# Designed miniproteins, single chains, continued (2): the designs that were tried, part 106

Each design is a single chain, and the fold is of that chain. pLDDT is the mean over its residues in the fold that is shown.

## One batch from the design tools (miniprotein)

Design m7681
Fold by ESMFold2-Fast:
Parts: C-alpha cells; sequence; structure tokens
Structure m7681 (fold): chain A 67 residues (1-67)
C-alpha cells in the first residue's frame, strides 16, 4: 500500500517534469529538488529513477505556493 502510493506519486512527478523540464541535472540534484517539493526521500529517489527533473525556479514557485 505505501509502496504503491510512493510509486504513484513518483510517476506523477516524472510525468509533470517531462512536460515542463528542459534542465540537465544529475540524479543527486534532481533528488534534492524533489525533497524541497515535499516528496519523501523514497518518493524522490523513485521519481528520479523515472526521469523526474525540475528546475530550481519551478521548485521555488511550488514552495512559495505551499507557504
Amino acid sequence: AEQERIDREAEALAGMSKARNSTAQTDEEAKENLLRLGASPETAERAVKLGARFSDETVARIEAARA
């Protein structure tokens, strides 16, 4: 159940990043940006493996919207 939720969230993040992301990043940089978005470490790691990449600007905007 929790693993299925993590996989679902990771897939959603990867899908969103592919539509909006043109930034080349290392896996470590991408993982840090996902953690800043409020993803759990497990969700962030899974999403990075699925190719999720968010720019620093996108992450900052989402963080501001959540605050």
Scores: mean pLDDT 71

Design m7682
Fold by ESMFold2-Fast:
Structure m7682 (fold): chain A 100 residues (1-100)
Amino acid sequence: SEEARKLLTEAAEVLQRAADLAEKNGLHSFATALRGLAKEVEEVRDNIDNKEEALKKVTTLSVAVGLLIAAAEIMNAPQEVIDLLRKAYELLKKAGEVLE
C-alpha cells in the first residue's frame, strides 16, 4: 500500500527528529534507541509487500514507541520529544490500520 509506505516514511522521519532533539538535550542512549526504531520502521516500509509480516512488525514497533514515551516521561525529557514520540505512535497505529 502506497498509503502505508507514506505513513511509515513520516513515522521514521518523526522518530529521527525526536532522536536529534534528544541528542541535543544530552539524552544520548535514548537518541540511539530512537534512531534504531526509525531504521526498523524504514525496513518495514521497504518490505511492505508482505502485509502480514509488516502488520506484525508495525504492531511491535508501536509497543516499543509506547514504552519509550513512558521512559521519556519518567526521565523528564523535553515536551517536544514526547510530542514527537506521540505523533510517531499515531502514525504507526494508522499504518497498521491501512495494512489490515
Scores: mean pLDDT 89

Design m7683
Fold by ESMFold2-Fast:
Structure m7683 (fold): chain A 86 residues (1-86)
Amino acid sequence: MKADLEAAEEVARALEAGADPEELLRRAREEGSLLAEAVAELALARRDRTEENLRRAARALGEVLGLSEEELEAHIARYLAALARA
């Protein structure tokens, strides 16, 4: 959707300018954009590569891809491995 793409682009530009991923994540949640949330969660995971941050980023990516709760659980480990290497 246009709104999701625009929100994600705004988050990406703010991150390039050195904005705090935590603040951008909060704003994306207020706007209800799954794609913007995923971009912010990925940036947070890249900044602080804790298991908790990587799990949140993996879940956000799965939600953008339209995975069900059961599919998310099955794929989180795979996304975690990919995000840890990125």
Scores: mean pLDDT 75

Design m7684
Fold by ESMFold2-Fast:
Structure m7684 (fold): chain A 66 residues (1-66)
Amino acid sequence: GPPTPEERLYAALSPEEQKILDTYREENYNVKAAAEKLGVDESEIYKVLDRLSIAQLVAAVERVTA
């Protein structure tokens, strides 16, 4: 079947953003642990999550209007 809205959002991310999201998920949604594992500031995780939240809002609006 067609990809879910969540799968489409993931596919729209850059490879770097996908790696950040994948690591965040692997660390059981722990921002600090994901940042430590990636060697980045926690702010980099929050930037990806903020972008994903905006994209999720767009997808939710599209779902209601479809």
Scores: mean pLDDT 73

Design m7685
Fold by ESMFold2-Fast:
Structure m7685 (fold): chain A 115 residues (1-115)
Amino acid sequence: MTEYKIEVKDKKGVIAKLLESIAKYIQKVNPDFKVEIKYEKTDSETTEIKVSSARAALTALGAIQEAIDRGEVKKVKITFESDDPEEVELVKNAAEALQKRYPDLEIEVEIKPVT
């Protein structure tokens, strides 16, 4: 069984709802995948996402793209906990591709080592 966790802080809960929808789709396609989403409400205009796997980070970026297309988010901070340089490069490249596609998006990726 493959499990990954996504922690979200968002003012409106839009990203959390999109992630729950994506998690339901993943579970339908592969029942052995488990996605855990933890949502915390914030008064900040910045959506904060914390992930510890490249798959979780890419899933979060997909939800961000959908929220941008809906006009629901403009500023995002992703904290990625990884000591794997290939996963770090993959996530950074995906975030840069998203920012190039949506020039009005403010996206920050913070890399933290696994403790």
Scores: mean pLDDT 78

Design m7686
Fold by ESMFold2-Fast:
Structure m7686 (fold): chain A 65 residues (1-65)
Amino acid sequence: MLYTVDQIEDALVRLYLEGKITPEQATALGKAIKSLGPESTAEQVEKLARENGLSDEAIEALLSV
C-alpha cells in the first residue's frame, strides 16, 4: 500500500488531537515524509515514525488509516 503526504499529514493531525503524539513528532515526521516524495510505502512510514519516537500504538494507528 502507498500513503500520500496528505494522508499521512491528516493522520498525524488526528493522532496529535487524540494525544498519541507530540507536536514536535508530528512536525518532524511530516517533514521526513515530504522529503521521500509524494507517496511512501508502509515500510518507509513505519521506519520514519520509529526514528521520530512514535510509540508502537501510534505507529499502528498511523498505518491503519
Scores: mean pLDDT 80

Design m7687
Fold by ESMFold2-Fast:
Structure m7687 (fold): chain A 70 residues (1-70)
Amino acid sequence: GAELNKQIREKVEEISKKTGKSKETIEDAIVEAHILAAQGRREEAIDVLVEKTGLSREEAQEIVDLLSQL
């Protein structure tokens, strides 16, 4: 819903500012990671976030854990 979209947008903006990557790139990576995590493909979800956003594996894991609660 709207609350979920707000949380995702705030996270995208934070990561974009931190990594210097575009909001569109971060959003696409988060969507792909969410789909992979929902399929039980947790390591692939983490890899996608690391590769596309430049976050550490530890930070990517925290995001995947957050997405799994949505």
Scores: mean pLDDT 77

Design m7688
Fold by ESMFold2-Fast:
Structure m7688 (fold): chain A 82 residues (1-82)
Amino acid sequence: SVAEELDAFYARFAPLMTPEQREILERLVALERALDEKVRAGEAPSPEELAELRRVRVAFGRAIEAILRSQGRTDVVFDPLP
């Protein structure tokens, strides 16, 4: 699911994120899970829920761009060992 993919992304990239960027991702995960539950229950998401999801997805995309800029793209040598 999208929520599971986002959880995996969070686990991998959280050390490269600011607290604000992590909050955006956590909010996205929560929204994706809530909408997945509604769809599985046979309920349609509301227009307001879909609008909020789109807004948070845009914010997440901007957060990824900021991370990539700060790292010089994907910088795999930044904290490579725990």
Scores: mean pLDDT 73

Design m7689
Fold by ESMFold2-Fast:
Structure m7689 (fold): chain A 71 residues (1-71)
Amino acid sequence: KVEEAKEAIDKAAEALRAGDWPTARKYLSKAGELMQDLMDDGAALAEVSRYISEKLPLLGRRDVADTRAAA
C-alpha cells in the first residue's frame, strides 16, 4: 500500500512536470484513497505525507494553507 501510494505520487509529479494537470489530479486522488487505507498505521501515513511534500512541494504547501484556512 505504501509503495502504491508513492508510485501514484511519482506519476502525479511527472504529470505536473509535463503540465498535464488532469492526469496529476487523477493520481493525487488515487494517492488520497490509498492514504485513507493507511489511517490505522501512523508511521506509514507519515512516510507517504513526507513523500508528497518532497515530490510535490507546491501542492504540499497549498494543502497545508487550505487546511488552515478551513479551520
Scores: mean pLDDT 67

Design m7690
Fold by ESMFold2-Fast:
Formats: sequence, structure tokens, C-alpha cells
Structure m7690 (fold): chain A 91 residues (1-91)
Amino acid sequence: MVVEKGKEELEEEMKKGLDDIIAEGIRLVAEGASDEEVRRVVEERLKKLGEDLIKKAEEMGEKSGSEEAKEELVEHAKELWEGSVKFAKYG
């Protein structure tokens, strides 16, 4: 239950972060930014989002009092970030 709730919360944070990154990317394209500039900004934002999600997962796991829950939440956060990077690169 705690892990499932934590995963849902991490997924919502990722969706929110991705929405912000997409909006920024669209703005840059509309302003005539190069593909390289848009890519750099998106990659930088995704890296920060991933770091923030992993830190949040660690804190949630620590608060749960379960080492297994902490490991599972951190793994999920890493998987969400990897998926986000793949989406930005190919989607």
C-alpha cells in the first residue's frame, strides 16, 4: 500500500514535470530556437526532474520505515526518469 501510493505520487510528479518541460520546449521552438538548443534544455530539465524524483522516493521510503519499500520506490523513480528521457529522445 505505501509503495503503491508512493509510486502513484512519483508518477504524478513526473507527469507534472514533463508537462512543464513540454511547455518550455514548445516555447523555445516557437521562438526559433535550434534543435540543439531545445535538446539541451529538455535534457537538462529531465536530469533535474530525475534527480528530484529519486530524492523524493528516498525520503518517502525512509519515512515508511521499510528498506524494501525505499529500494522499490527509488527503482520506480529511476524507471520513470529513463522512460521520460526515452520519450524526449524519440517521442
Scores: mean pLDDT 80

Design m7691
Fold by ESMFold2-Fast:
Structure m7691 (fold): chain A 68 residues (1-68)
Amino acid sequence: SMEEEIERLKEEIVELMRENGAPEENIEKFQELVDEWKANESLESTKIVLEYYKKELEEKLRELREQE
């Protein structure tokens, strides 16, 4: 379901945030923000935003790994 896809994206982004060295406080705030988006926005819009953010984090990790 779309909700299961959003929860999976949320978990994948949290993992990427940790790999990028984000503090746990920022991760908690992100999780709360996603829950707020799920409550106030469409599931489709929430998924699009999360997919974009995931790609941005993956790109940053890729660049860091390629430099050293």
Scores: mean pLDDT 80

Design m7692
Fold by ESMFold2-Fast:
Structure m7692 (fold): chain A 86 residues (1-86)
Amino acid sequence: SEKEKKLEELRREIEQIMDDYDVPETLRMVLRLGLLDAIRYLREGDFDRAIQAIHSAKLTVQTFMTNAEAVAKITAILDQMAQIAS
């Protein structure tokens, strides 16, 4: 779907930001898995679980990511993903 394609594009933008800011691999893996789950839920038509997974990723970013610029950039993209999923 068009929504799934947009979420996948935004997920790739987050991966690039994590690479640019040298985000630790363990945190990258957690966020990657969470966002792949969000896209899977969207594909299955479970918009509520997709939004929940995106919000969980946002909380993880805000709690464990130390670089303020990376947090701001990734949070903005996650907010876009949640809007698309709703």
Scores: mean pLDDT 90

Design m7693
Fold by ESMFold2-Fast:
Structure m7693 (fold): chain A 71 residues (1-71)
Amino acid sequence: NAQFEADVLRAIAEMLLGLAKIGYRKGLISKEDLERIQKLVDEAIRAAENGDIPTAQRLVDEAVELLKKAL
Protein backbone atom coordinates (compact mmCIF):
# COMPACT_ATOMS: atom_id res chain seq x y z
CA ASN A 1 0.00 0.00 0.00
CA ALA A 2 2.00 2.96 -1.39
CA GLN A 3 -0.32 5.55 0.20
CA PHE A 4 0.16 4.00 3.66
CA GLU A 5 3.96 3.92 3.12
CA ALA A 6 3.88 7.61 2.08
CA ASP A 7 1.83 8.55 5.18
CA VAL A 8 4.23 6.64 7.48
CA LEU A 9 7.34 8.21 5.91
CA ARG A 10 5.79 11.66 6.19
CA ALA A 11 5.01 11.07 9.90
CA ILE A 12 8.58 9.81 10.54
CA ALA A 13 10.05 12.86 8.73
CA GLU A 14 7.91 15.24 10.83
CA MET A 15 8.99 13.44 14.05
CA LEU A 16 12.68 13.68 13.04
CA LEU A 17 12.36 17.44 12.53
CA GLY A 18 10.61 17.77 15.92
CA LEU A 19 13.47 15.89 17.61
CA ALA A 20 16.06 18.04 15.81
CA LYS A 21 14.30 21.25 16.99
CA ILE A 22 14.27 19.97 20.59
CA GLY A 23 17.97 19.07 20.29
CA TYR A 24 18.74 22.56 18.96
CA ARG A 25 16.87 24.24 21.86
CA LYS A 26 18.85 22.10 24.34
CA GLY A 27 22.17 23.06 22.70
CA LEU A 28 22.86 19.50 21.45
CA ILE A 29 22.51 20.31 17.73
CA SER A 30 24.07 23.23 15.83
CA LYS A 31 22.00 25.67 13.76
CA GLU A 32 23.73 24.37 10.61
CA ASP A 33 22.78 20.73 11.41
CA LEU A 34 19.18 21.78 12.21
CA GLU A 35 18.95 23.58 8.83
CA ARG A 36 20.34 20.50 6.99
CA ILE A 37 17.89 18.17 8.75
CA GLN A 38 15.00 20.57 8.00
CA LYS A 39 15.94 20.61 4.28
CA LEU A 40 16.10 16.78 4.15
CA VAL A 41 12.76 16.48 5.98
CA ASP A 42 11.06 19.03 3.68
CA GLU A 43 12.34 17.13 0.60
CA ALA A 44 11.29 13.76 2.10
CA ILE A 45 7.74 15.04 2.79
CA ARG A 46 7.51 16.38 -0.79
CA ALA A 47 8.74 13.05 -2.23
CA ALA A 48 6.22 11.11 -0.08
CA GLU A 49 3.37 13.46 -1.16
CA ASN A 50 4.33 12.78 -4.81
CA GLY A 51 4.34 8.99 -4.21
CA ASP A 52 8.13 8.74 -4.67
CA ILE A 53 8.60 6.25 -1.84
CA PRO A 54 12.25 5.27 -2.65
CA THR A 55 13.35 8.94 -2.60
CA ALA A 56 11.36 9.69 0.58
CA GLN A 57 12.94 6.66 2.34
CA ARG A 58 16.46 7.68 1.25
CA LEU A 59 15.97 11.26 2.49
CA VAL A 60 14.55 10.01 5.83
CA ASP A 61 17.59 7.70 6.20
CA GLU A 62 19.92 10.66 5.48
CA ALA A 63 18.12 12.79 8.10
CA VAL A 64 18.43 9.96 10.68
CA GLU A 65 22.18 9.61 10.03
CA LEU A 66 22.69 13.39 10.28
CA LEU A 67 20.74 13.50 13.57
CA LYS A 68 22.75 10.54 14.98
CA LYS A 69 26.06 12.27 14.10
CA ALA A 70 24.90 15.60 15.59
CA LEU A 71 23.97 13.98 18.94
Scores: mean pLDDT 87

Design m7694
Fold by ESMFold2-Fast:
Structure m7694 (fold): chain A 90 residues (1-90)
Amino acid sequence: EVEELREWLERNREEVLADAAAAGLTPEQTEYLVELALKAKEALAAGKPEEAREHLLEAVLYLTGNKELVEALRNKDYEKGRKLREELLK
């Protein structure tokens, strides 16, 4: 539920921003990424997983600038994309 996720983010906003700052993200970058995540969650709730995936791919591109990673994920090369994603998000 998007509303439940927004409420969780508001309750934990300072901790999310602190963790993001420790990773080198500005508040503006963090807010943009959170909005993409909320759009992805909304698309999943609407039964549109391909739209959710595009929002997540946009977040990966924004964070990494890595077009090769985004293309691997978009082309459904799931093994290559999964490995790169796990290394990036670990």
Scores: mean pLDDT 70

Design m7695
Fold by ESMFold2-Fast:
Structure m7695 (fold): chain A 75 residues (1-75)
Amino acid sequence: MKYAILVRADGPIDVEKLREAVEKVPGVKDISVTKLDDRTATITVEVPDGEKALEAIRKALEELGYEVVKVTQLP
């Protein structure tokens, strides 16, 4: 299943560190990170187990100091 995750940071977003943190989550595929501004980005991911993988992604992002603002399931 595909998801778009909107994230916000307290400081400048490092796209590569963000990608690396998400890539460490088991089962995550086809990661794309689109930086919207210095502190906001959209992460698009494909995962086979959406609920479990999304919770692991959320935890990884929060450990980096990012806020998960919105999660949208894609068609």
Scores: mean pLDDT 80

Design m7696
Fold by ESMFold2-Fast:
Structure m7696 (fold): chain A 85 residues (1-85)
Amino acid sequence: SSRVEALRAEVRQTREYAEELYKRALEATPREKVRMIVLLQMYAVGLNSTGIIARESLHDDELAEEAFRVSREIVDRARALTASL
């Protein structure tokens, strides 16, 4: 459906934003890095919500699994940045 296609596009866009933010965070000051870590965590929470909507409301398990997977990838990146502080 067009709604599933829109959410899939949002998952891809969020992944791209998170990747770009992570790259910038690697070169950031400790203070700026903390702010970027918080934003990455917010992206991950948003993707978990998208996954739940995809599974429970749209009955699209593939989209749900993709959203949950990308969320976990972002959490792992946030953890790596935290370990570098």
Scores: mean pLDDT 89

Design m7697
Fold by ESMFold2-Fast:
Structure m7697 (fold): chain A 108 residues (1-108)
Amino acid sequence: MSERQQLVQKWIDKNKDEIREALKKTGASFAVVRVEENGKKAYGVVDRNVNLIPAPDTPFGLISKNRPLYMGMYAVMVEGAEIAVVDENANTWIKGKDGKWVPYKPAK
């Protein structure tokens, strides 16, 4: 496991109940998480059971060819969401300022 994957796993362990509730409230299939600790940024993909999905050495190639995964990564990297939850049809939800899960759509 890389240092970045260890950082992501530690963050998931602390926030697992929030991720689980997000998946339940939206019906999403997986979550993408953004972690910032000690000046380091890391990203992770979490399945419906809140288990970290192991990333291969070329995760970006898989992300670019998978529309649901691309949408989740875009929401956390561009919009700065800590958690984005995504279904198999690339419907994406992020947490609004009021703490509610809101649909996310990029500008055309």
Scores: mean pLDDT 72

Design m7698
Fold by ESMFold2-Fast:
Structure m7698 (fold): chain A 82 residues (1-82)
Amino acid sequence: SLEEALEIALGRVDEVLAQIESVLDLSPEEREALREGLRVAAELAARAIVEKLPITQEEIREAFLAVYEAALARAAAERAAA
């Protein structure tokens, strides 16, 4: 089911994030932004597989980057307001 696929895909996000952190020195804000982006990418990938949607890797990457950049912008705005 879509719910089962989403649970598996979202569980993989934490594993992927840990692998990225092992090779990159991430700030807490960058880590959280990356996590949000990866969750959106995982959700789209799961839906594409289960619902057989023609979603490309490029579209998933674009969605990831949009969420990642938005999360970083929010963190920067919050820091500037403090």
Scores: mean pLDDT 80

Design m7699
Fold by ESMFold2-Fast:
Structure m7699 (fold): chain A 72 residues (1-72)
Amino acid sequence: METKDLEEALKLLAELSKNGKLFEVPVPKLTALLIQAMVERLEGKTEIADETIDAVKEGLKKLQEKDPSYKL
């Protein structure tokens, strides 16, 4: 898994923050999962962190597909 997946998720959250969407459900849950993944990577739990980042990335993509206001 690529470090770029974490960077992509962070960039999407930054765009959501700029658009005032950061606290709209389900964005807070996705943000919490991303923070969890960052902590897991710092603890050396790379495989678990990779799974968590993939889940966040998938959740963000599904959100963007269902609601255009969550796109870039």
Scores: mean pLDDT 69

Design m7700
Fold by ESMFold2-Fast:
Structure m7700 (fold): chain A 62 residues (1-62)
Amino acid sequence: SAADAAVARVAAAAREALRTRDSDKGFETSQLLQQLYAEFGRAVQERAVAEIAAIAAEVRAE
């Protein structure tokens, strides 16, 4: 679905930002989250936030 593709795009951006520790990529991820909320609403944004939290835990364990 379009929402699933958008969540995947946000997750990919977050993974890159977290692994590189790049503040510009972190900013891009924040913009994508805001856009996700505007397009699909809170429930879809919350799914993306949960995915980012899982990615952050994975990267932190590395």
Scores: mean pLDDT 85

Design m7701
Fold by ESMFold2-Fast:
Structure m7701 (fold): chain A 68 residues (1-68)
Amino acid sequence: MPSVEEILEELRERMEEIARENRDKPEQEIADLMGKEALETAEKYPEVPESKILAVVHEVMEEYYRER
């Protein structure tokens, strides 16, 4: 049984892979793919706070798609 930290680390790596593999795709499509992974993780591991899952998604999106 993975720890909350391990689940979040795996989620981050998956989000980074999605961003990297799909960087030539529209931002909306990448966001949809990341949202799908986040939802699947939340459903599989209800013990992980949704706020922490969402934070990982936002951190990866911000890192790869800094727009300001």
Scores: mean pLDDT 77

Design m7702
Fold by ESMFold2-Fast:
Structure m7702 (fold): chain A 70 residues (1-70)
Amino acid sequence: SASAAAAEAARRRALEMELLQLIVDAHNRKQEARAAGDKDLYEKILKEETERMNAIYKQLGKELVPAPKE
């Protein structure tokens, strides 16, 4: 139905926005950790980013590392 399609589109949009925000926030946090010389914090952020990205990709029906586009 149109209602179900609209709900699914809204859900996907929300997940895509969450993914974008996650990438931006993780990038900024990693840069700060790197500037501070905190390798443990950098690795922790990288792990959290990877786990959260993987979860969002699964929700979108995608792999964390998708096949390259032609």
Scores: mean pLDDT 77

Design m7703
Fold by ESMFold2-Fast:
Structure m7703 (fold): chain A 73 residues (1-73)
Amino acid sequence: KKREEALEAIRKQSELMKSTMENASKLDPDDAAQQVLDASRRAAEQARSLGLDEGAEYTLEVGKGAAKWILDQ
C-alpha cells in the first residue's frame, strides 16, 4: 500500500521531468540539467513538508541521475 503511493508520486515526477527534458532539449544541456535539479529540490521540499523524508531523498537522487544523463548525451 505505501509502496504504491510512493510509486504514483514517482510516476508524476517522472512525467514532469520528461516534459522538462523535452522543453530543455531545445536549450543547452547545462541549462536543462540545472532546471531538472531545481525541480527536484522543490519537489523534495514539498515531500518533506508532508513528512515523506524517504520520498524526498529518492526524488533528489532521481533528479541527479536525470541531470547526469542529460549531460552525458
Scores: mean pLDDT 71

Design m7704
Fold by ESMFold2-Fast:
Structure m7704 (fold): chain A 92 residues (1-92)
Amino acid sequence: DPVEELAAFFVSLGVEPAKARAFAEALVAIGGTDPEVIEAVLKRLAGQAADAPLDEAAVGEALKNSTVEEVKEVVLELEIEESFELMKEALK
């Protein structure tokens, strides 16, 4: 179950179980279960560079201080950026 697995991961980072589940449900509903997409969202929330390795401590702190709405906003921002770059790459 991708929601259960993702929620368990967030709990392992120190996020409260109910909040971890809410984040997992939001991510699965909007961005799906692709680990690369999830990692990109978590790095953006933690303020990390896209090419930097995932800092679990920074991600855990960012998630503890984030809302579900903020997580959704980051997913949408990444999807917009990806769509725009894909269109540029296609040379319009």
Scores: mean pLDDT 74

Design m7705
Fold by ESMFold2-Fast:
Structure m7705 (fold): chain A 85 residues (1-85)
Amino acid sequence: SELIVAKATVLKVEGDTITVKLEGATVEVGDEVFLSVKAADGSLEAVAGGIVVKADGEVAEIKTSKEQAAKLKVGQEVIAGFRKA
């Protein structure tokens, strides 16, 4: 399995689904994803984890929990880590 790390921007948050635009990377439906934000000390804090349910070019829809999705806002810059199944 391969871990891919890319910068991403949150495009949409709907219930338990987060839509992100990746920078220079693509993913496949079924890939596991972890979205992290940069903390005040410069470290990465993982805030959401889920599965890619839709991918179109650099745009991915990630199904997570409603609680985790609520931690992210439209326009927020995140680091996306993707793991192949």
Scores: mean pLDDT 83

Design m7706
Fold by ESMFold2-Fast:
Structure m7706 (fold): chain A 70 residues (1-70)
Amino acid sequence: MSKEELLEEAKERVDEIFAASKSEEEFETQLSLLIGEFAAEARAQGYSTEEVRELALETVRYAQELLDAR
C-alpha cells in the first residue's frame, strides 16, 4: 500500500470514529488506538521511522481539524 493510500484509509477511519463517538474523550481514546495500529501497520510494511512519524502527524492534524470545526 502506498503512503497516500495509508493516509486516505487513516482519514476515512478518523471520519468514522468522529461520527460514532459520543464524547470528545471517546474520540481521543479511539484516535489513540487507531494511530497506534496505523503506525504498527506502516512499520510492518517497511516504512521508515521518519515516514511513520509523518503519517501519524498528518492523521493527528486531520483529527484536530475535525475537533476544531466542532
Scores: mean pLDDT 80

Design m7707
Fold by ESMFold2-Fast:
Structure m7707 (fold): chain A 71 residues (1-71)
Amino acid sequence: NRQQAQQYVQQGQQYLRQGDYQLALQYYRQALQLDPDNSQAYRNLSQVYAKMGDTDRSQYYSDLAIQLSPP
């Protein structure tokens, strides 16, 4: 359900803004369970991993987002 996936993306964005990276990751993963092709959730996962210093996972999810929704 894309609508519910978008709600989880919004919740993840709120936790990311608060600096709660673990909750942000949890909500983005929930969004992807409902909508595996959600490019925004992959972009947001990339951003969280970048802020956590995980460059490899950040790049991996960035590449997935581009494949699903090219700029």
Scores: mean pLDDT 85

Design m7708
Fold by ESMFold2-Fast:
Structure m7708 (fold): chain A 86 residues (1-86)
Amino acid sequence: MEELYEKAKELAKKALETGDKELLEKAAYLMGKALGKKAAQAGASKEEVLKKAEETAAAMIAALGEEAKPLAEAFIKGAREGAEEA
């Protein structure tokens, strides 16, 4: 789990340095996947993981504006898949 989270952080840093929107979406997806899998392994239900992911996504949009919607969607997708893989 830490490995996937660290990879997400590295991709996010590189994306911010290069302005690569595809890398930002990939980083958001991997971050969501890491968090979803970790939460499910800690005993959270799939429904609880999705609710938390949606709340986090809403916070991203609130903080960064509507342009963050693709990142928020990638994060939710990752969290769902991470919870399913746990």
Scores: mean pLDDT 77

Design m7709
Fold by ESMFold2-Fast:
Structure m7709 (fold): chain A 76 residues (1-76)
Amino acid sequence: LSAEQLRELAERVLEAARAAGDERAVRYAKESLEHLDRGDLEAAKRYLEEAIRALSRVDGRTAAELLLFASELQER
């Protein structure tokens, strides 16, 4: 994923985490965005994976939809 694609995914994960009330997923999604702003794509990816993993404990359907969206972005 490019930095732009990672940012789009991270913003969607952040909104989903806020809607679910998952403070852990919110924190990881924010960390991902901060690392993207610093140009650290590998750290951004790791934090984003942790955010989706945290969200899957609360809302597995939304987490699965976000993973499908990530796959879609990789194929663009």
Scores: mean pLDDT 83

Design m7710
Fold by ESMFold2-Fast:
Structure m7710 (fold): chain A 75 residues (1-75)
Amino acid sequence: MSPRQQTIVLFRTLADLSELDVIIRKGSPEQQKKAKELRAQMNKVLQDLQANPEQADALAQQIEQLREQVQELVK
């Protein structure tokens, strides 16, 4: 993945993390627990993405799967 593509993925993921922070503050106890778990997983994948650019395609797919879970939690 190019540095530009990696930056785009980073900004998209930061937007999802901001959504999770809102749920952690205002959601139900069950939503808060799930949001904290998803936040931890997304942060780990982001760190792995920046540390291992050669795995960027696989890690980007994992981020997209986590993003789908965030959208289900928001609904």
Scores: mean pLDDT 76

Design m7711
Fold by ESMFold2-Fast:
Structure m7711 (fold): chain A 74 residues (1-74)
Amino acid sequence: MTLSTNVTSSSTLEEVKEKAKEAKKKIEASTDLSPQAKARALAYVDKALNAKSKEEAGEYLEKAVIIFNTESAA
């Protein structure tokens, strides 16, 4: 199962943080991730949730999504 981010130049910080909350729930519910991959993905989600700009939040969320999509498919 793939997780996508929908961050554009017109996205608000609040929209990115809502995507991060959704990603957190999916990562926490995943049984296919190794404990190390899950911890890394959750760390990036937490950084996204605490980000002060949409660009920063989007970058961290994208890193978490990449970890989830690449590690959960193995």
Scores: mean pLDDT 74

Design m7712
Fold by ESMFold2-Fast:
Structure m7712 (fold): chain A 94 residues (1-94)
Amino acid sequence: MAAAERLKKLLEKAEEAYIASVILKAEEEGVEKVKKTIEENLKKSKDNPELRELLEKILDAIKKYESLSPEEQKKLLEEARKKVEEGRKIAEEL
């Protein structure tokens, strides 16, 4: 019982870390380039509902990031880096 609950919690944190990693990639490579890549992947994922849902969440996160002030974006990036580091540790345990 405890193992199944721990795995679900780890998967939720892994999803948050993955979304955070895409936001960091958008800052590094450019928001428009990353948005275009996600939109292209959404068109290709018509046969995978789970992947489509994840890509839509990522696209929403990027759009929210894009709407923030430079100061708010900097704070979000700092939080995103912490989430990515936590996700890396979780991935090593899976």
Scores: mean pLDDT 78

Design m7713
Fold by ESMFold2-Fast:
Structure m7713 (fold): chain A 115 residues (1-115)
Amino acid sequence: SLLDHRIRLLEDPEALAQEELARVGLSGDPAETTFAQYMKAINPNAQIPAALEDAPLVDVLLLRVPELPLTYIELVLGGYGIPFERAEELAEELRKLPPEERVPFIKEKLREVQR
């Protein structure tokens, strides 16, 4: 299912980054692509916070950046297919969690969503 596919991607960082690069039409090494390059592919006028300018795409997609802004957590959750209103609620909870607990939390929330 689409839900099972999304959960599997959270367990495979390179596959997650590779799928996101394909989605936005970028070619490149997922391990060497920055979040800034990814965002500018979506919107060339995107303003990237200094803290995220050199951040690896994988680290942002897996919410590994400790002080990731709420709006970017919401964006990542939207990419996982979480509706905007729920993404706002979850982003606040995720921001309070240490980075290593964020992926397990999202996997559990995705399992709670029945389609």
Scores: mean pLDDT 75

Design m7714
Fold by ESMFold2-Fast:
Structure m7714 (fold): chain A 82 residues (1-82)
Amino acid sequence: MEEKIEEAVELVREKLKKDAPTFIKNNIKSLSSEPYIDEAAKELGLTEEEKEAVRKYLRDRGQAFVDRARETAGPAFAEFLA
């Protein structure tokens, strides 16, 4: 369970990193992780409870996640997340 949640979190993080430059250019008003959480849940076969745990994990780790996205997408991404 915990391992699945960590895998799903990493999957969401990698998807957001890949799309971060596009989000900055095309959608700076609302950066949502929900579509990526849904995709990760489908790919890994998560239950509703596990999906909820992934959402909570991302919220609890939000600052660290933002910091990683900042490193990957550069200062412009961090500016829009701040």
Scores: mean pLDDT 62

Design m7715
Fold by ESMFold2-Fast:
Structure m7715 (fold): chain A 85 residues (1-85)
Amino acid sequence: EIEKAKEETEKAIEELGKLSPEAAEVAREAAEAIEKGDIRKGAVLSTAASIIAIGEGIDNPEKSEELNKAAKKVMDSLKKLEEAV
């Protein structure tokens, strides 16, 4: 169900945004692209969000595990959103 996938994605992006506002913003753009049917653009932006989160974890090792978990949750949610559209 598209609505449920959108809600899960928004929650995951919110959690990521507490750790990395930049990664969360790019992830939101990925979700918008997927919702509009631009799966290729969504995949690229999803990858970019993950790279940003990993980079921030390198600069802040104490946040690395939380950032990786939040990024993975966002990636999983975006994949479910892609499957729902």
Scores: mean pLDDT 82

